Designed miniproteins, single chains, continued (5). Designs and how they scored, part 81

Each design is a single chain, and the fold is of that chain. pLDDT is the mean over its residues in the fold that is shown.

## One batch from the design tools (miniprotein)

Design m18986
Fold by ESMFold2-Fast:
Structure m18986 (fold): chain A 86 residues (1-86)
Amino acid sequence: MKEEILEAAELAKKYVEEAKKQGFSGITGINRGLKEAKEKNPEAADKFSEILGEVAREKGVTSDDLKTPENALKLIDEAIKKIEEE
């Protein structure tokens, strides 16, 4: 399941980059990426969402912070590191 969770993370990252180019928020990118990930593998998408929330809490990242695509990308990168170490 680790590989499938990483695929969900990469989808979220892709959609945050696309949201940034279009002038949308980082949260919009995350939500779009998670929607696509859930269509492919709901269990992996849910696990990625849990890890993302856990990392956000550990680092004091708020939903307002995640409106900034750069902050959303940093959070996703930290979640990817945690997934790779588990």
Scores: mean pLDDT 83

Design m18987
Fold by ESMFold2-Fast:
Formats: sequence, structure tokens, C-alpha cells
Structure m18987 (fold): chain A 77 residues (1-77)
Amino acid sequence: MKAEELLKQLDEAIELGKEGKISEEAKELLEEFKEAVEELSKLPDGAEVRAMLPNKDGEPVEAVLRKEGGEVVIRPA
């Protein structure tokens, strides 16, 4: 997935959080995940960062983000 596409999806999810559709904790995790994606987008291809992402129950799960060919690949930690 392109970093731009992922950032758009994260912005949409964060907006749902502002509307009270998700928990404050899940919204904070999404905001931190977005910052990790933005940081990764500035790094060269092959760079990796770790970030927490809320699961369907709002619990933090660790993911590894890697930049491959201008795309962000998300893998389980």
C-alpha cells in the first residue's frame, strides 16, 4: 500500500474516533501509528519501524512497518 493511501485510511479512522465511534485509547494508538507511517515515508527503501495498532477490540498489537518500492508493508511483530 502506498504511504499516501495508508495515511488517508488512518485519517478516516481517526475522524471516527473524534466522532466517538471508537475509544479515546484506540484513537491515540491510530494517531501514533500515523506518525510512524509519516516517519517511515521520509526514510529510504528497506527501512523498518515498529508501531502499535488497535485490533478490533481496541487492544494494542505490535506491527512492523517496512518501506518497499515506495510502499508501506505492514507485518506482525
Scores: mean pLDDT 77

Design m18988
Fold by ESMFold2-Fast:
Structure m18988 (fold): chain A 96 residues (1-96)
Amino acid sequence: MEEEIEKLAEKFEKSMVDYIDALAAGDREAARKALKEMFKNVDKLIELVDPEKRSKLVSLFTAGLILAVGYLLEGDVEGARKAVKDTAEKMKEIAK
């Protein structure tokens, strides 16, 4: 279970970073693909965690995504990337 959570967290982090990079580049096709992978990996993570942790995991994901978009609106792509990476790490720790 820990190895599966680790693997999904890595895929989730990559998809979030890919999404931010695609949005910054104006690449709508790449952004759509990354968004699909992001939700797919979040759904799988939610399925692997205890029901009591699911609400916290979803709230953290939502807050992190909003924060990252906020950085992008300010033109801070590196800040957005850091926000999604920090969010993925915190989600991984909660999922354990």
Scores: mean pLDDT 82

Design m18989
Fold by ESMFold2-Fast:
Structure m18989 (fold): chain A 88 residues (1-88)
Amino acid sequence: KEEEEKKKEAEKLVQEINSILDGIRTAIRDPEIRELLDKVREFVEKNKDNIEKLKSYLQKLQDIYDKFLRGEITKEELIAELKKIVEE
């Protein structure tokens, strides 16, 4: 039951991360960003049993996306930050 609860928490975190990735994909019609988002999604799926790492990814993605929406970072800077997540 405890293992099932952890699995459900991980699934919720993956869902939230996927929602942000979908938001970025919808807002930005760029092939390089699309490819990077797919790689981030695959990386998140590989780490779905590590709740702390999923929380870290969620925070990083939320911060990057919020900064982009506020015009505080460029598309090129967004690409660089997404590459850093994939390289982990």
Scores: mean pLDDT 79

Design m18990
Fold by ESMFold2-Fast:
Structure m18990 (fold): chain A 65 residues (1-65)
Amino acid sequence: MSAEEALKKMRETAKTGEITEENIEAAKAYADDIIEESGAKAEDIIESLEKVSPAVAEAVRLGLA
C-alpha cells in the first residue's frame, strides 16, 4: 500500500469511524514506518492519533497487536 493510499484510508476512517481490515493494514503500515524512521513508541503514536481521531488510533492499536 502506498503512503498516499494509507493516508486516504486513514482520513476515511476518521470521517466514518468505520474500522475495516484495509484501514487496519494502512494504520499499521503508517505506525511501523514512524517507529522504524524515528524510534517512536507505539503508545506515543496511538496517543497522538487519539487527539485527531479515536477510530484511527484504534485501527493502529489493532494493527500493532
Scores: mean pLDDT 76

Design m18991
Fold by ESMFold2-Fast:
Structure m18991 (fold): chain A 60 residues (1-60)
Amino acid sequence: SKDDQIEMLQKQLKEADKRIKELKKVAETGSKEEQEEALELIKIIDERKEQLSKEIEKLK
């Protein structure tokens, strides 16, 4: 059960990393508005990644 929960959270963390990579491309190549939106979303996802990492550590 704990191992299954860790695996699910690790999967969510990997998906968050993929999303950040996509948003970083937009932040480099998009319009000013797209860049600002991408940077704001990266902040939100980074906060979520920190929460997920803490949840994983608590389950270990």
Scores: mean pLDDT 85

Design m18992
Fold by ESMFold2-Fast:
Structure m18992 (fold): chain A 82 residues (1-82)
Amino acid sequence: SSSSIQSIINQYDQIFDQSRRQIQQSRTQDQIDNIMRQTSIDINGINSQLDQNEQDPNSLQNIYDRIDQQMQDLIDIRNQQI
């Protein structure tokens, strides 16, 4: 349903927003590595829910493209901290 998809999108946004803040507040490489690992686990969990709820391939691809862009943004922020 549309409400389920919007809830899933909001979950992705919350994960990326939290991870971004945690990386920016991190003081060690180990802290950053742990945040990146946890982010990947959380995103993979939500990807399973997205696949079950979104049946339109074009809409699904658009959401994954958005996730890929947010992940790249997170990687760029990580690289600035390292």
Scores: mean pLDDT 84

Design m18993
Fold by ESMFold2-Fast:
Structure m18993 (fold): chain A 83 residues (1-83)
Amino acid sequence: VKELLDKAYKEAEELYKKGDYELAIEKYDVIILRFPDYAKAYYNRGLALFKLGKKEEAIEDLKKALELDPNYEEAKEKLKEIE
């Protein structure tokens, strides 16, 4: 359901903006469990993982986002920055 996705995504985004990266990741985990092909969730979880110093996990999520959406420019650029 789009409404559930939108709500969960906004909650995760707010947590990320506040610097609550661990809680943001938990919210993105729930989104990915329900919507495993949602490239944006992998991208944003990757950003939060990178903020926590989990570079390898961040790279995996950014690559997954790009696999799901090959034209995801933000994922390409971030991957180049951290590799």
Scores: mean pLDDT 85

Design m18994
Fold by ESMFold2-Fast:
Structure m18994 (fold): chain A 143 residues (1-143)
Amino acid sequence: SEEQKRLMEEAAKKLEENLKQTQSNLKQFQQLGQQLVARSGPLLQPLVDESLQLIQDAVKALQEAYELAKRGGSLDDVFNATAKALGYLSDAAESIRELARRAEALGVASPEELKQLQDIADQLEEIARETGRIARELLLASA
C-alpha cells in the first residue's frame, strides 16, 4: 500500500542515519581499543574484542534492516532486523561501560580515554533508543 511504502521509506532514512552514526562510533572505538590493549596486554583484550564484535554485529543488523526497508521488504523482516540491531547496540554500550570500569581499575586509561569510552557508550545507547522507536513504529504498523 501507499501508506506502507511511506512508512518503509521513513524507516529506511532513519536506519541509514543510525547506521552512519554506529559506523562512526565503531571507528572511534577501534582506535581507542587498540591503544588500551597495547598498554594492558592480555588483561583488556577480551573485553575490547567483545565490545568490538557487538558494535560490528550492530552495524551488520542495521545494514540488513536498511537494505530490507529500502527494497520494500515485509514489515516483519525489517522489524526483526531492527530489533536485532537494538539488542546489539544496547549490549555494546553495556560492554564498553564495563571496559571503562576495568581500564580505570587497572590504571591503564587516561581520564580523556575514559571520557571517550563513556561518550561512545552514551552515543550507542542514544542510537539504541532511536532504533527502538523505529522498531515500535514498525510493530504498530503490523498490528
Scores: mean pLDDT 90

Design m18995
Fold by ESMFold2-Fast:
Structure m18995 (fold): chain A 85 residues (1-85)
Amino acid sequence: SLAEQILKEQAENDVKKAEEYEKRGDLKTAADYYFNAGLIYLHLGEYEKAIEYFNRAAKLYEQLGDTEKAERYKRLADYAKELIS
């Protein structure tokens, strides 16, 4: 549908912004954009992409010392893995 195409474009844009913020050293903003992309891909049923971006967000929060958010985002990646299984 058109709505699904808009969501896919938003997720792709969020990934691009995440990569730009990560390159600039703004790891928190990068992680937040990766997380948002992961949520959109999860909603679209693109589980492999959801897993990828949740794990990227988790790694960035690990680098920031935010172990609680890192573990939460790893659990969301694990949830998406269960949906493939």
Scores: mean pLDDT 90

Design m18996
Fold by ESMFold2-Fast:
Structure m18996 (fold): chain A 75 residues (1-75)
Amino acid sequence: VEEVQRMGAEGKPEHVEPLIRALLEDPDPEVRYAAALALGEIGDPRAVPALERAVREDPSPRVREAARMALSKIG
């Protein structure tokens, strides 16, 4: 969680791919939540397909909401 939050705060393009992987594959919903927020802060459109998938398929309502907020920030 702390690592994912740090990646979002740094806003580096190199963090986009690891954050997409964390959002879609991490078993911990807190890590997926943090990854969705971090992707929204970075604002890279490469994250859009992964965020749209999280909105539809993630079992956690909290993660789905974070993914919606991230999509709103990216446009």
Scores: mean pLDDT 78

Design m18997
Fold by ESMFold2-Fast:
Structure m18997 (fold): chain A 85 residues (1-85)
Amino acid sequence: EEQLERDILAALAYIAGAVAELSGTPADKEIARLLHQAADAISAGNYDEAIKLLEEARKKAKESGRTDVANIAEQLLKQVKELKA
């Protein structure tokens, strides 16, 4: 069920963004913005845009030491790539 899968992944991306914002730093706010934009792209079925946004979020999370958020973004990225395939 494509719609249910998209809705679940979009919800998980929003939750990941909320987790990123918990520390309140400017870097975490930027990561959260990217994850929320990725959630919107997933919900719209725009998987190419979602992949780019998730890759950027993962990179920024890793660079800022947010390994928890980077791991969530990596798992979301894998699932979105499987939906696109």
Scores: mean pLDDT 80

Design m18998
Fold by ESMFold2-Fast:
Structure m18998 (fold): chain A 58 residues (1-58)
Amino acid sequence: HHMEKMEEKRLEFYSKLPKDVLEQEIARLEERLKTASPEAQKVLEGDIEILRKALEKQ
């Protein structure tokens, strides 16, 4: 799959999860950002953005 397709599928999946689960996952990723390398930080920021979009849809 293309990266764009993967991100859309992840957004769809997360949009079905309860808000509390999404909020916990965002908090966990934000903690990981504090110790992440610059390359890993970009990936984590992208993941957080997808989770925030999923939260907004609920």
Scores: mean pLDDT 77

Design m18999
Fold by ESMFold2-Fast:
Structure m18999 (fold): chain A 66 residues (1-66)
Amino acid sequence: SAPAERPTPNFDETAELIAKAPDQNLDWAIQGALALGVPEAAKYLELTRETRDPEYAKKALEELSK
């Protein structure tokens, strides 16, 4: 398991919340990612909306952090 001993952005918890979000909130997040100029994050958020898989939401968060 990955060591998590110092405060790191807890992408796993945030990704689970994003995956459970209503379609409207995910659509808003997709538009936000595009407005920030991060189309890869928008693409992963679209996959999260379709699949409800938090792994895609986590990838979107990782792209937004770059």
Scores: mean pLDDT 78

Design m19000
Fold by ESMFold2-Fast:
Structure m19000 (fold): chain A 55 residues (1-55)
Amino acid sequence: KILSKEELLAVKEKLLAAGFSQEQVVSFFTKEEEEAVKEGKITKEQAEEHIELVR
């Protein structure tokens, strides 16, 4: 799944509010972005930008 920056931040906020740690949130996004790069949906550079955004 490809999320916009706004959608990424919204999901991060909801996960943090639900009691997930920042480390868990980053891990979830890292796996999602790696999968999207592997499927050719986004570039590695975009994935790195999204992961940095949620750090």
Scores: mean pLDDT 77

Design m19002
Fold by ESMFold2-Fast:
Structure m19002 (fold): chain A 61 residues (1-61)
Amino acid sequence: MKIAVIGVSDDEKEAAEKAQKKAEELRKQGYEVEAVAALPSDAIEVAKELSKKYDEVIVVI
């Protein structure tokens, strides 16, 4: 199963850290995971694009 994790924050560094932390947890469980950072205003559009390519999209706020 191919998963995308979107970390969402007004701070780019916090968004990236949220995404990476969740992605690492899922990778330890054997999933193929891509981590993406997004601003709150962009999160919905990013999720829509990733949902076309991934089996599951997880948003971390």
Scores: mean pLDDT 83

Design m19003
Fold by ESMFold2-Fast:
Structure m19003 (fold): chain A 71 residues (1-71)
Amino acid sequence: MSAEELIAEAERARAAGDYLGAGLYYASAGAVYKKQGNLEKASEAYRKAGEAFAQAGDEATAAEMYRLAEE
């Protein structure tokens, strides 16, 4: 799955109220962008993953995603 497809799935999950699923898809997109060397888009995807995990009540994973966004 492309990073863009992962972002689309994350947005779909978030619209459905599936914040855990949204976080997982955003985090996967961040990892793909990072491997491609697109650090700006990777940072944005990891930040969105952190927001989604925080909405899901997973503060520990949200903090880890925010840490990855700062790389």
Scores: mean pLDDT 87

Design m19004
Fold by ESMFold2-Fast:
Structure m19004 (fold): chain A 60 residues (1-60)
Amino acid sequence: VEEELGRLAQEAIDAIKNGDYERAYELSKRLAELLKKETGIEVSPETIFKVLENVAKDKA
């Protein structure tokens, strides 16, 4: 399960780097749903997207 979260996060980061913000947000929604299912923690897709965007900028 942690492997799936990491894979989706990496795909979202790659989408941001490619300028595909629509796909990055879609992947952020999937990450939010998986986090809620696995940990019971509710995180908004907007919050996840901002975190991933910051990571992508730091690696650019």
Scores: mean pLDDT 77

Design m19005
Fold by ESMFold2-Fast:
Structure m19005 (fold): chain A 87 residues (1-87)
Amino acid sequence: KADEYLNKGLEALYRGDYEKAIEYFEQALKLDPNNADAYTALGEAYYRLGEYEKAIEYFQKALSLDPNNVRARELLEEAKKKIEEKK
């Protein structure tokens, strides 16, 4: 079930296992491709890996599905700031 993979991904993300978290979130999205929370979580995992451009893409996808997602919006701004700092 999509929710099962989302929850396993969040457990891995909280544990700092970002690669495992990404695998679980990708499985959640295969089952439910319009899950804004899964896109937000996938973006956060990439953000924590330092993959800021990829994180931005996923946060933008999450906001396209749920424009009121405060966490996706906040993390999108942080990821953009990280890219500006690396110029």
Scores: mean pLDDT 84

Design m19006
Fold by ESMFold2-Fast:
Structure m19006 (fold): chain A 94 residues (1-94)
Amino acid sequence: MEAGREAAEAATEAARRAEDAEGAAAGAAAAIAAAGAEFSASLSPEAAEAGGEAARRAAEEMRRAARETAGREGARRAAEAAAEGATAAGAAAA
């Protein structure tokens, strides 16, 4: 039971790290987009439109890259921890 609980905690931590990385990337992307928009707006209406569009595209690309990287790593760790937890729980139950 203790080993199963430790594995569950490890799986929770792995999932949390994946979510933290995705959340941090989304926050950074939003901040970059906002800064870009403000800067572009200070130049001209045409620059504001072009800058806002470019910043939006960059933010989406960053979120996608972060989701792919963090999601795969987190999912793999969570799966490993879950498998260990299941094995430990089965042994303890027997």
Scores: mean pLDDT 58

Design m19007
Fold by ESMFold2-Fast:
Structure m19007 (fold): chain A 87 residues (1-87)
Amino acid sequence: MVTLTPEELAAEQARLDALRAEARAAGFTTDGDIVLAVMARERGLSVEEIRELVSEPRAQAALVRELFEGRSLEEALERARRIEELK
C-alpha cells in the first residue's frame, strides 16, 4: 500500500465520502454494506460478484478489512474464504 501524505489522505477520504453518500442514496444504510459497495466500485466489481465469492457476512467484513490493509483482492478473498470455511 502506498504511504499517503496528509493532503493525499484527505483527498482520498473526500472521494470515499462521496462514494459512501452514493451508496446510501442507493439504499445501503449499514456501515458494512456501504463499505462493501464502495470497495466493489473501487475494484470494478458488483456487490453481487463479491457476495458470490464470499457469502458469509463475517467473512465479507474480513474481506473489507484486508483490502483496507493494502492486500490485493485475490489475497483478501483467500483470507476471507478461510474464515468462511471455519464457520
Scores: mean pLDDT 64

Design m19008
Fold by ESMFold2-Fast:
Structure m19008 (fold): chain A 87 residues (1-87)
Amino acid sequence: SNREKAERLIEEGEKLLKEGKYEEAKKLFEEAIRLDPRNARAWTLLGRAYLKLGKYEEAALYGARAVFLDPDNEEALALLDEAQGGL
């Protein structure tokens, strides 16, 4: 299913993110969102990848999307706050 494919992409993207491969991680999270656009975790991780690349406007945009989908998600709220601090 698209959900299962998205979850696998998220897991692989997280490994790449931990390895400092931010551009590669970004591409996997973007594909995961294409397959499952309401997955708040994928939006949060995409925002983190952009944050690590110094792209604060995009990081804030994706963090805001994650918060919209899951308003009580502490990771998404922390990402949005950190990204806005870089603007």
Scores: mean pLDDT 89

Design m19009
Fold by ESMFold2-Fast:
Structure m19009 (fold): chain A 67 residues (1-67)
Amino acid sequence: TRDRILDAARALFAEKGWEATSLREIAEAAGVSLGTLYHHFPSKEALRQAVTERLRQEIAAAEAAAE
């Protein structure tokens, strides 16, 4: 569940940016309730930071693998 929320948030953040992405859209994309999302992440900022760090790690790994 937690990983599904992070994956959904990561994909939506990459597609249209964090400001345009709502917690409800992330919950729907992850297949969970909004309450379940809040249970794992107490705020949008906490989720944003986790997603941003995940994206940074993926970009760095992809660049290292390609080079």
Scores: mean pLDDT 74

Design m19011
Fold by ESMFold2-Fast:
Structure m19011 (fold): chain A 105 residues (1-105)
Amino acid sequence: MTIEEVREEVRNMDDEEILALADELIKEGKGGFVLEIISTADALGRRDVAREIARKAIEANIQNVIDVLEERAAALGFDRKIENVEQGLEIFELVEAREEELRNR
């Protein structure tokens, strides 16, 4: 499976199929592919699916997803470090809430 194949397949999948693919890639530790699924789902307007995949990846301690979350948090003015899964999930909810606020302005 290539990054290009993941992008094309996700465009033709329903939410359940996208979540199943993401679960497989998370179990395999394929953080780069997990990020691509999140990005593609979000770009398609499937934010709930992208958000669920991001939570699952944080719970599984996928470093690629955590690194991107820390970058997003810093861009929004949060200077917190992610030292464990509970902190990662807390920061994720804060980032999502702030991004939602900015979109509704």
Scores: mean pLDDT 82

Design m19012
Fold by ESMFold2-Fast:
Structure m19012 (fold): chain A 71 residues (1-71)
Amino acid sequence: MTVHVAGTVSSHLVEDGKVINRSELVESLTTSEEQAEEARRQVEQKAQEEADRISKETGGDTTSSVAEVRV
């Protein structure tokens, strides 16, 4: 059966001069149970790296995008 998995990380997102702590909807990955676990791990690692990079590079002071991962 297919499993829905999604990962999100907390990042500083700025929209219209508003700082929003939102890193949402990596993507609902619909895969088999085995692939779902692997996909979840990839999403988690990818999202963590993206969030970390954005946070360090921008410092949460500029418009940053959330990490979205697809398998």
Scores: mean pLDDT 48

Design m19013
Fold by ESMFold2-Fast:
Structure m19013 (fold): chain A 58 residues (1-58)
Amino acid sequence: GELYRAVRDWQALLPTELTLKKGDLVELLREVNENFWEGRNLVTGEVGYVPKSVVERV
């Protein structure tokens, strides 16, 4: 999928959400809605929902 980078730390609020550290690489798996993608954190291997506002395309 397309690669993104976390622009800031993000703590998951729900078990379905992905926790990110600033600089983590995230692979976009699919678009979910206007605010969230489903992604994989390539550093941790975790899969979950990612807020679009906390990542940027690399």
Scores: mean pLDDT 83

Design m19014
Fold by ESMFold2-Fast:
Structure m19014 (fold): chain A 100 residues (1-100)
Amino acid sequence: MLSREELKKRREELLERVEELIERADRILEEARRLGNKELAREAIFVEAEATLLRMHIWEIDKMLEKNEDLEEIQKSIEALEKRLREVEERLRELEERLR
C-alpha cells in the first residue's frame, strides 16, 4: 500500500528538482542576454515558465496531501509531474549545450 510519507518524500524531491531547473534556466537566460542571443533568451524564458507551472502543480499536490485526498490519485499526479519535469530538464540540457 502507498504511504503518505513516501508521497511526501517524492514531492520534496520533485520540488528540489524544479527549483534547480529554475536556477539553471535563469543562468542560461542571463548568459543569453549578456551575449545578445535573443533566440536562446526566448527559449530559456519558455523553460523557466514551464518550470514555474510545475511548481504551481506541486503546490496543488500539497493541498491534496493536506486534505487527505486518495493516495492513488496523488501518486498519479506526482508521476505525471515527474514525467513532465524530465521533458523540461531535457530541453534545458539542449539549451546549455548551445552556450558552448
Scores: mean pLDDT 84

Design m19015
Fold by ESMFold2-Fast:
Structure m19015 (fold): chain A 68 residues (1-68)
Amino acid sequence: SMTEEEIEQGVENAALTVPYALENAEKAGIDPEEILRKVEEELRELEERLPDDPVAQRVIEKVREVLA
């Protein structure tokens, strides 16, 4: 099972990679709104599938904060 340290590391890594992925998509000529829409769809699916998973909840919250 994942430790609290590993969970925190994973949440931080996920939050940090999202804006970097958006910048890279824009530089590659990919519409950043398409990426944002896909991310929100994936977060919604994750929230519906794992509503009581604390790791999933932390990832969802951090990604949404970064995108806001």
Scores: mean pLDDT 71

Design m19016
Fold by ESMFold2-Fast:
Structure m19016 (fold): chain A 88 residues (1-88)
Amino acid sequence: MNAEEYYEKGLEYFKKEDYLKAAEYFEKAIEIDPNYYKAYKKLGEVYFSLKRYEIAAYYYKKALELDPENEEIKKKLEEAKKKIEEEK
């Protein structure tokens, strides 16, 4: 399977709220194509949904390194950073 096919399987599990399986497939997409910024973005969304905001921010930063002008990813990173501040 190619990176896009693993990404689509990850989306299927993400929609079912099976975040562990979703993460596994998004990680497989990155293993095949380390420049596949959409998979990093979705890993950020997985960990955000699990309320692991520091890990979510890490993956959003990785996605933004690959696509620096992406306003959606910038906004998601800002939301994760805000949640980290709210945990204390």
Scores: mean pLDDT 85

Design m19017
Fold by ESMFold2-Fast:
Structure m19017 (fold): chain A 56 residues (1-56)
Amino acid sequence: MSKEEAKKALENLKKALEEHPDDPVVRGMALRDAERLKKEYPEFKEEVDELIERAR
């Protein structure tokens, strides 16, 4: 996966959480994908950590 694809994935996660803030299934899936993205692309760590905090 390219950095561009990773950035698009991060944007999709933010949008999913914004559209379904109270859906525990969507939140759980987004958090799992966010943790994976942070592990593979540490340059996005700050943005991913911020998203994880918002989803808690």
Scores: mean pLDDT 75

Design m19018
Fold by ESMFold2-Fast:
Structure m19018 (fold): chain A 66 residues (1-66)
Amino acid sequence: MTEEERAVAFALAKYGTVEKAAEALGISRSTVERYADRLVERGLLEKVTEGDKTTYRLNPEAAEAW
């Protein structure tokens, strides 16, 4: 992983939402979403959508890859 991908993954795991992760990292929401989508495709993050709310979590199967 790149350092930026790792930072996005940990911020999403800690804060849960794209909005809060973007605020914590000082980057745009769209940038966080782009990295989040790549990390989900690699099986490193889990995307959870309930109603109009989307959250992200670390995939427990990949926890040792960090």
Scores: mean pLDDT 76

Design m19019
Fold by ESMFold2-Fast:
Structure m19019 (fold): chain A 55 residues (1-55)
Amino acid sequence: SSMVEAARQAKERVIAFAHELGLPEENIEQLEKALDRAIALVEKGETLFEVVLEK
């Protein structure tokens, strides 16, 4: 679905940005886990994606 694809792109951007900022590996790991959960929820028909990307 397009939502899953958008969520994957969001994950890629967040991880890339975290590396650019030089965040600790533990923080990057937590971000990746949170995004993986968000993607799984999108696939199950729940939309957590907007919350992750909201400023």
Scores: mean pLDDT 73

Design m19020
Fold by ESMFold2-Fast:
Order: sequence, then structure tokens, then C-alpha cells
Structure m19020 (fold): chain A 60 residues (1-60)
Amino acid sequence: DASALHQQLLKTIGEILALIGEIFDALRAGDDERAKALEAERDKLLAQMQALSAQLDQAK
């Protein structure tokens, strides 16, 4: 339902913010390969966020 989708959307946004912090930490450590991998994971979560937003619109 819309409420569950809304909560999942908020959780996904939080996970994206946490990943941004991890990317920054990897870059600070000079681990460019890890930063690149984390950026790919961020893109995956962004796609999930978009899908959840679309599902929320459809749940009306």
C-alpha cells in the first residue's frame, strides 16, 4: 500500500545518503576503485528510489 511504499522510499533515501558518505571516505583513503564501486551502488539505489516513487503514484 501507499504507506508502506512511502516508508520504503524514505529508507532508500537514507541509504543513498549513507552511501554518499562512504564514497567520500573511500576517496579520502585514496581508494578510487572502491569509490567507483560505491557510485555504481548509489546508481542502483537511485533507480530503486525512482521505481518506489512511481509505485507510490500508482497506489492512489
Scores: mean pLDDT 82

Design m19021
Fold by ESMFold2-Fast:
Structure m19021 (fold): chain A 72 residues (1-72)
Amino acid sequence: AAALARRYAERALEALRAGDIEAAIEYVSKAGKAALTVSPEAAAYLQKALEAARAGDIETAREYVERAIEVL
């Protein structure tokens, strides 16, 4: 459901803001999986956020999570 994807994305955003990269990666991954059946656009943003978070690019990851939330 869109609500579940949005909740995980919001938790990922909080983790990114707190500098908790491990939690952020987990929540982005969960949000992305939930978004696959609801919004291909949100799922694509969350995939880019996951790649950025794994690369340590927190600002880019945060921006893509915010874009995903906007379309969820």
Scores: mean pLDDT 84

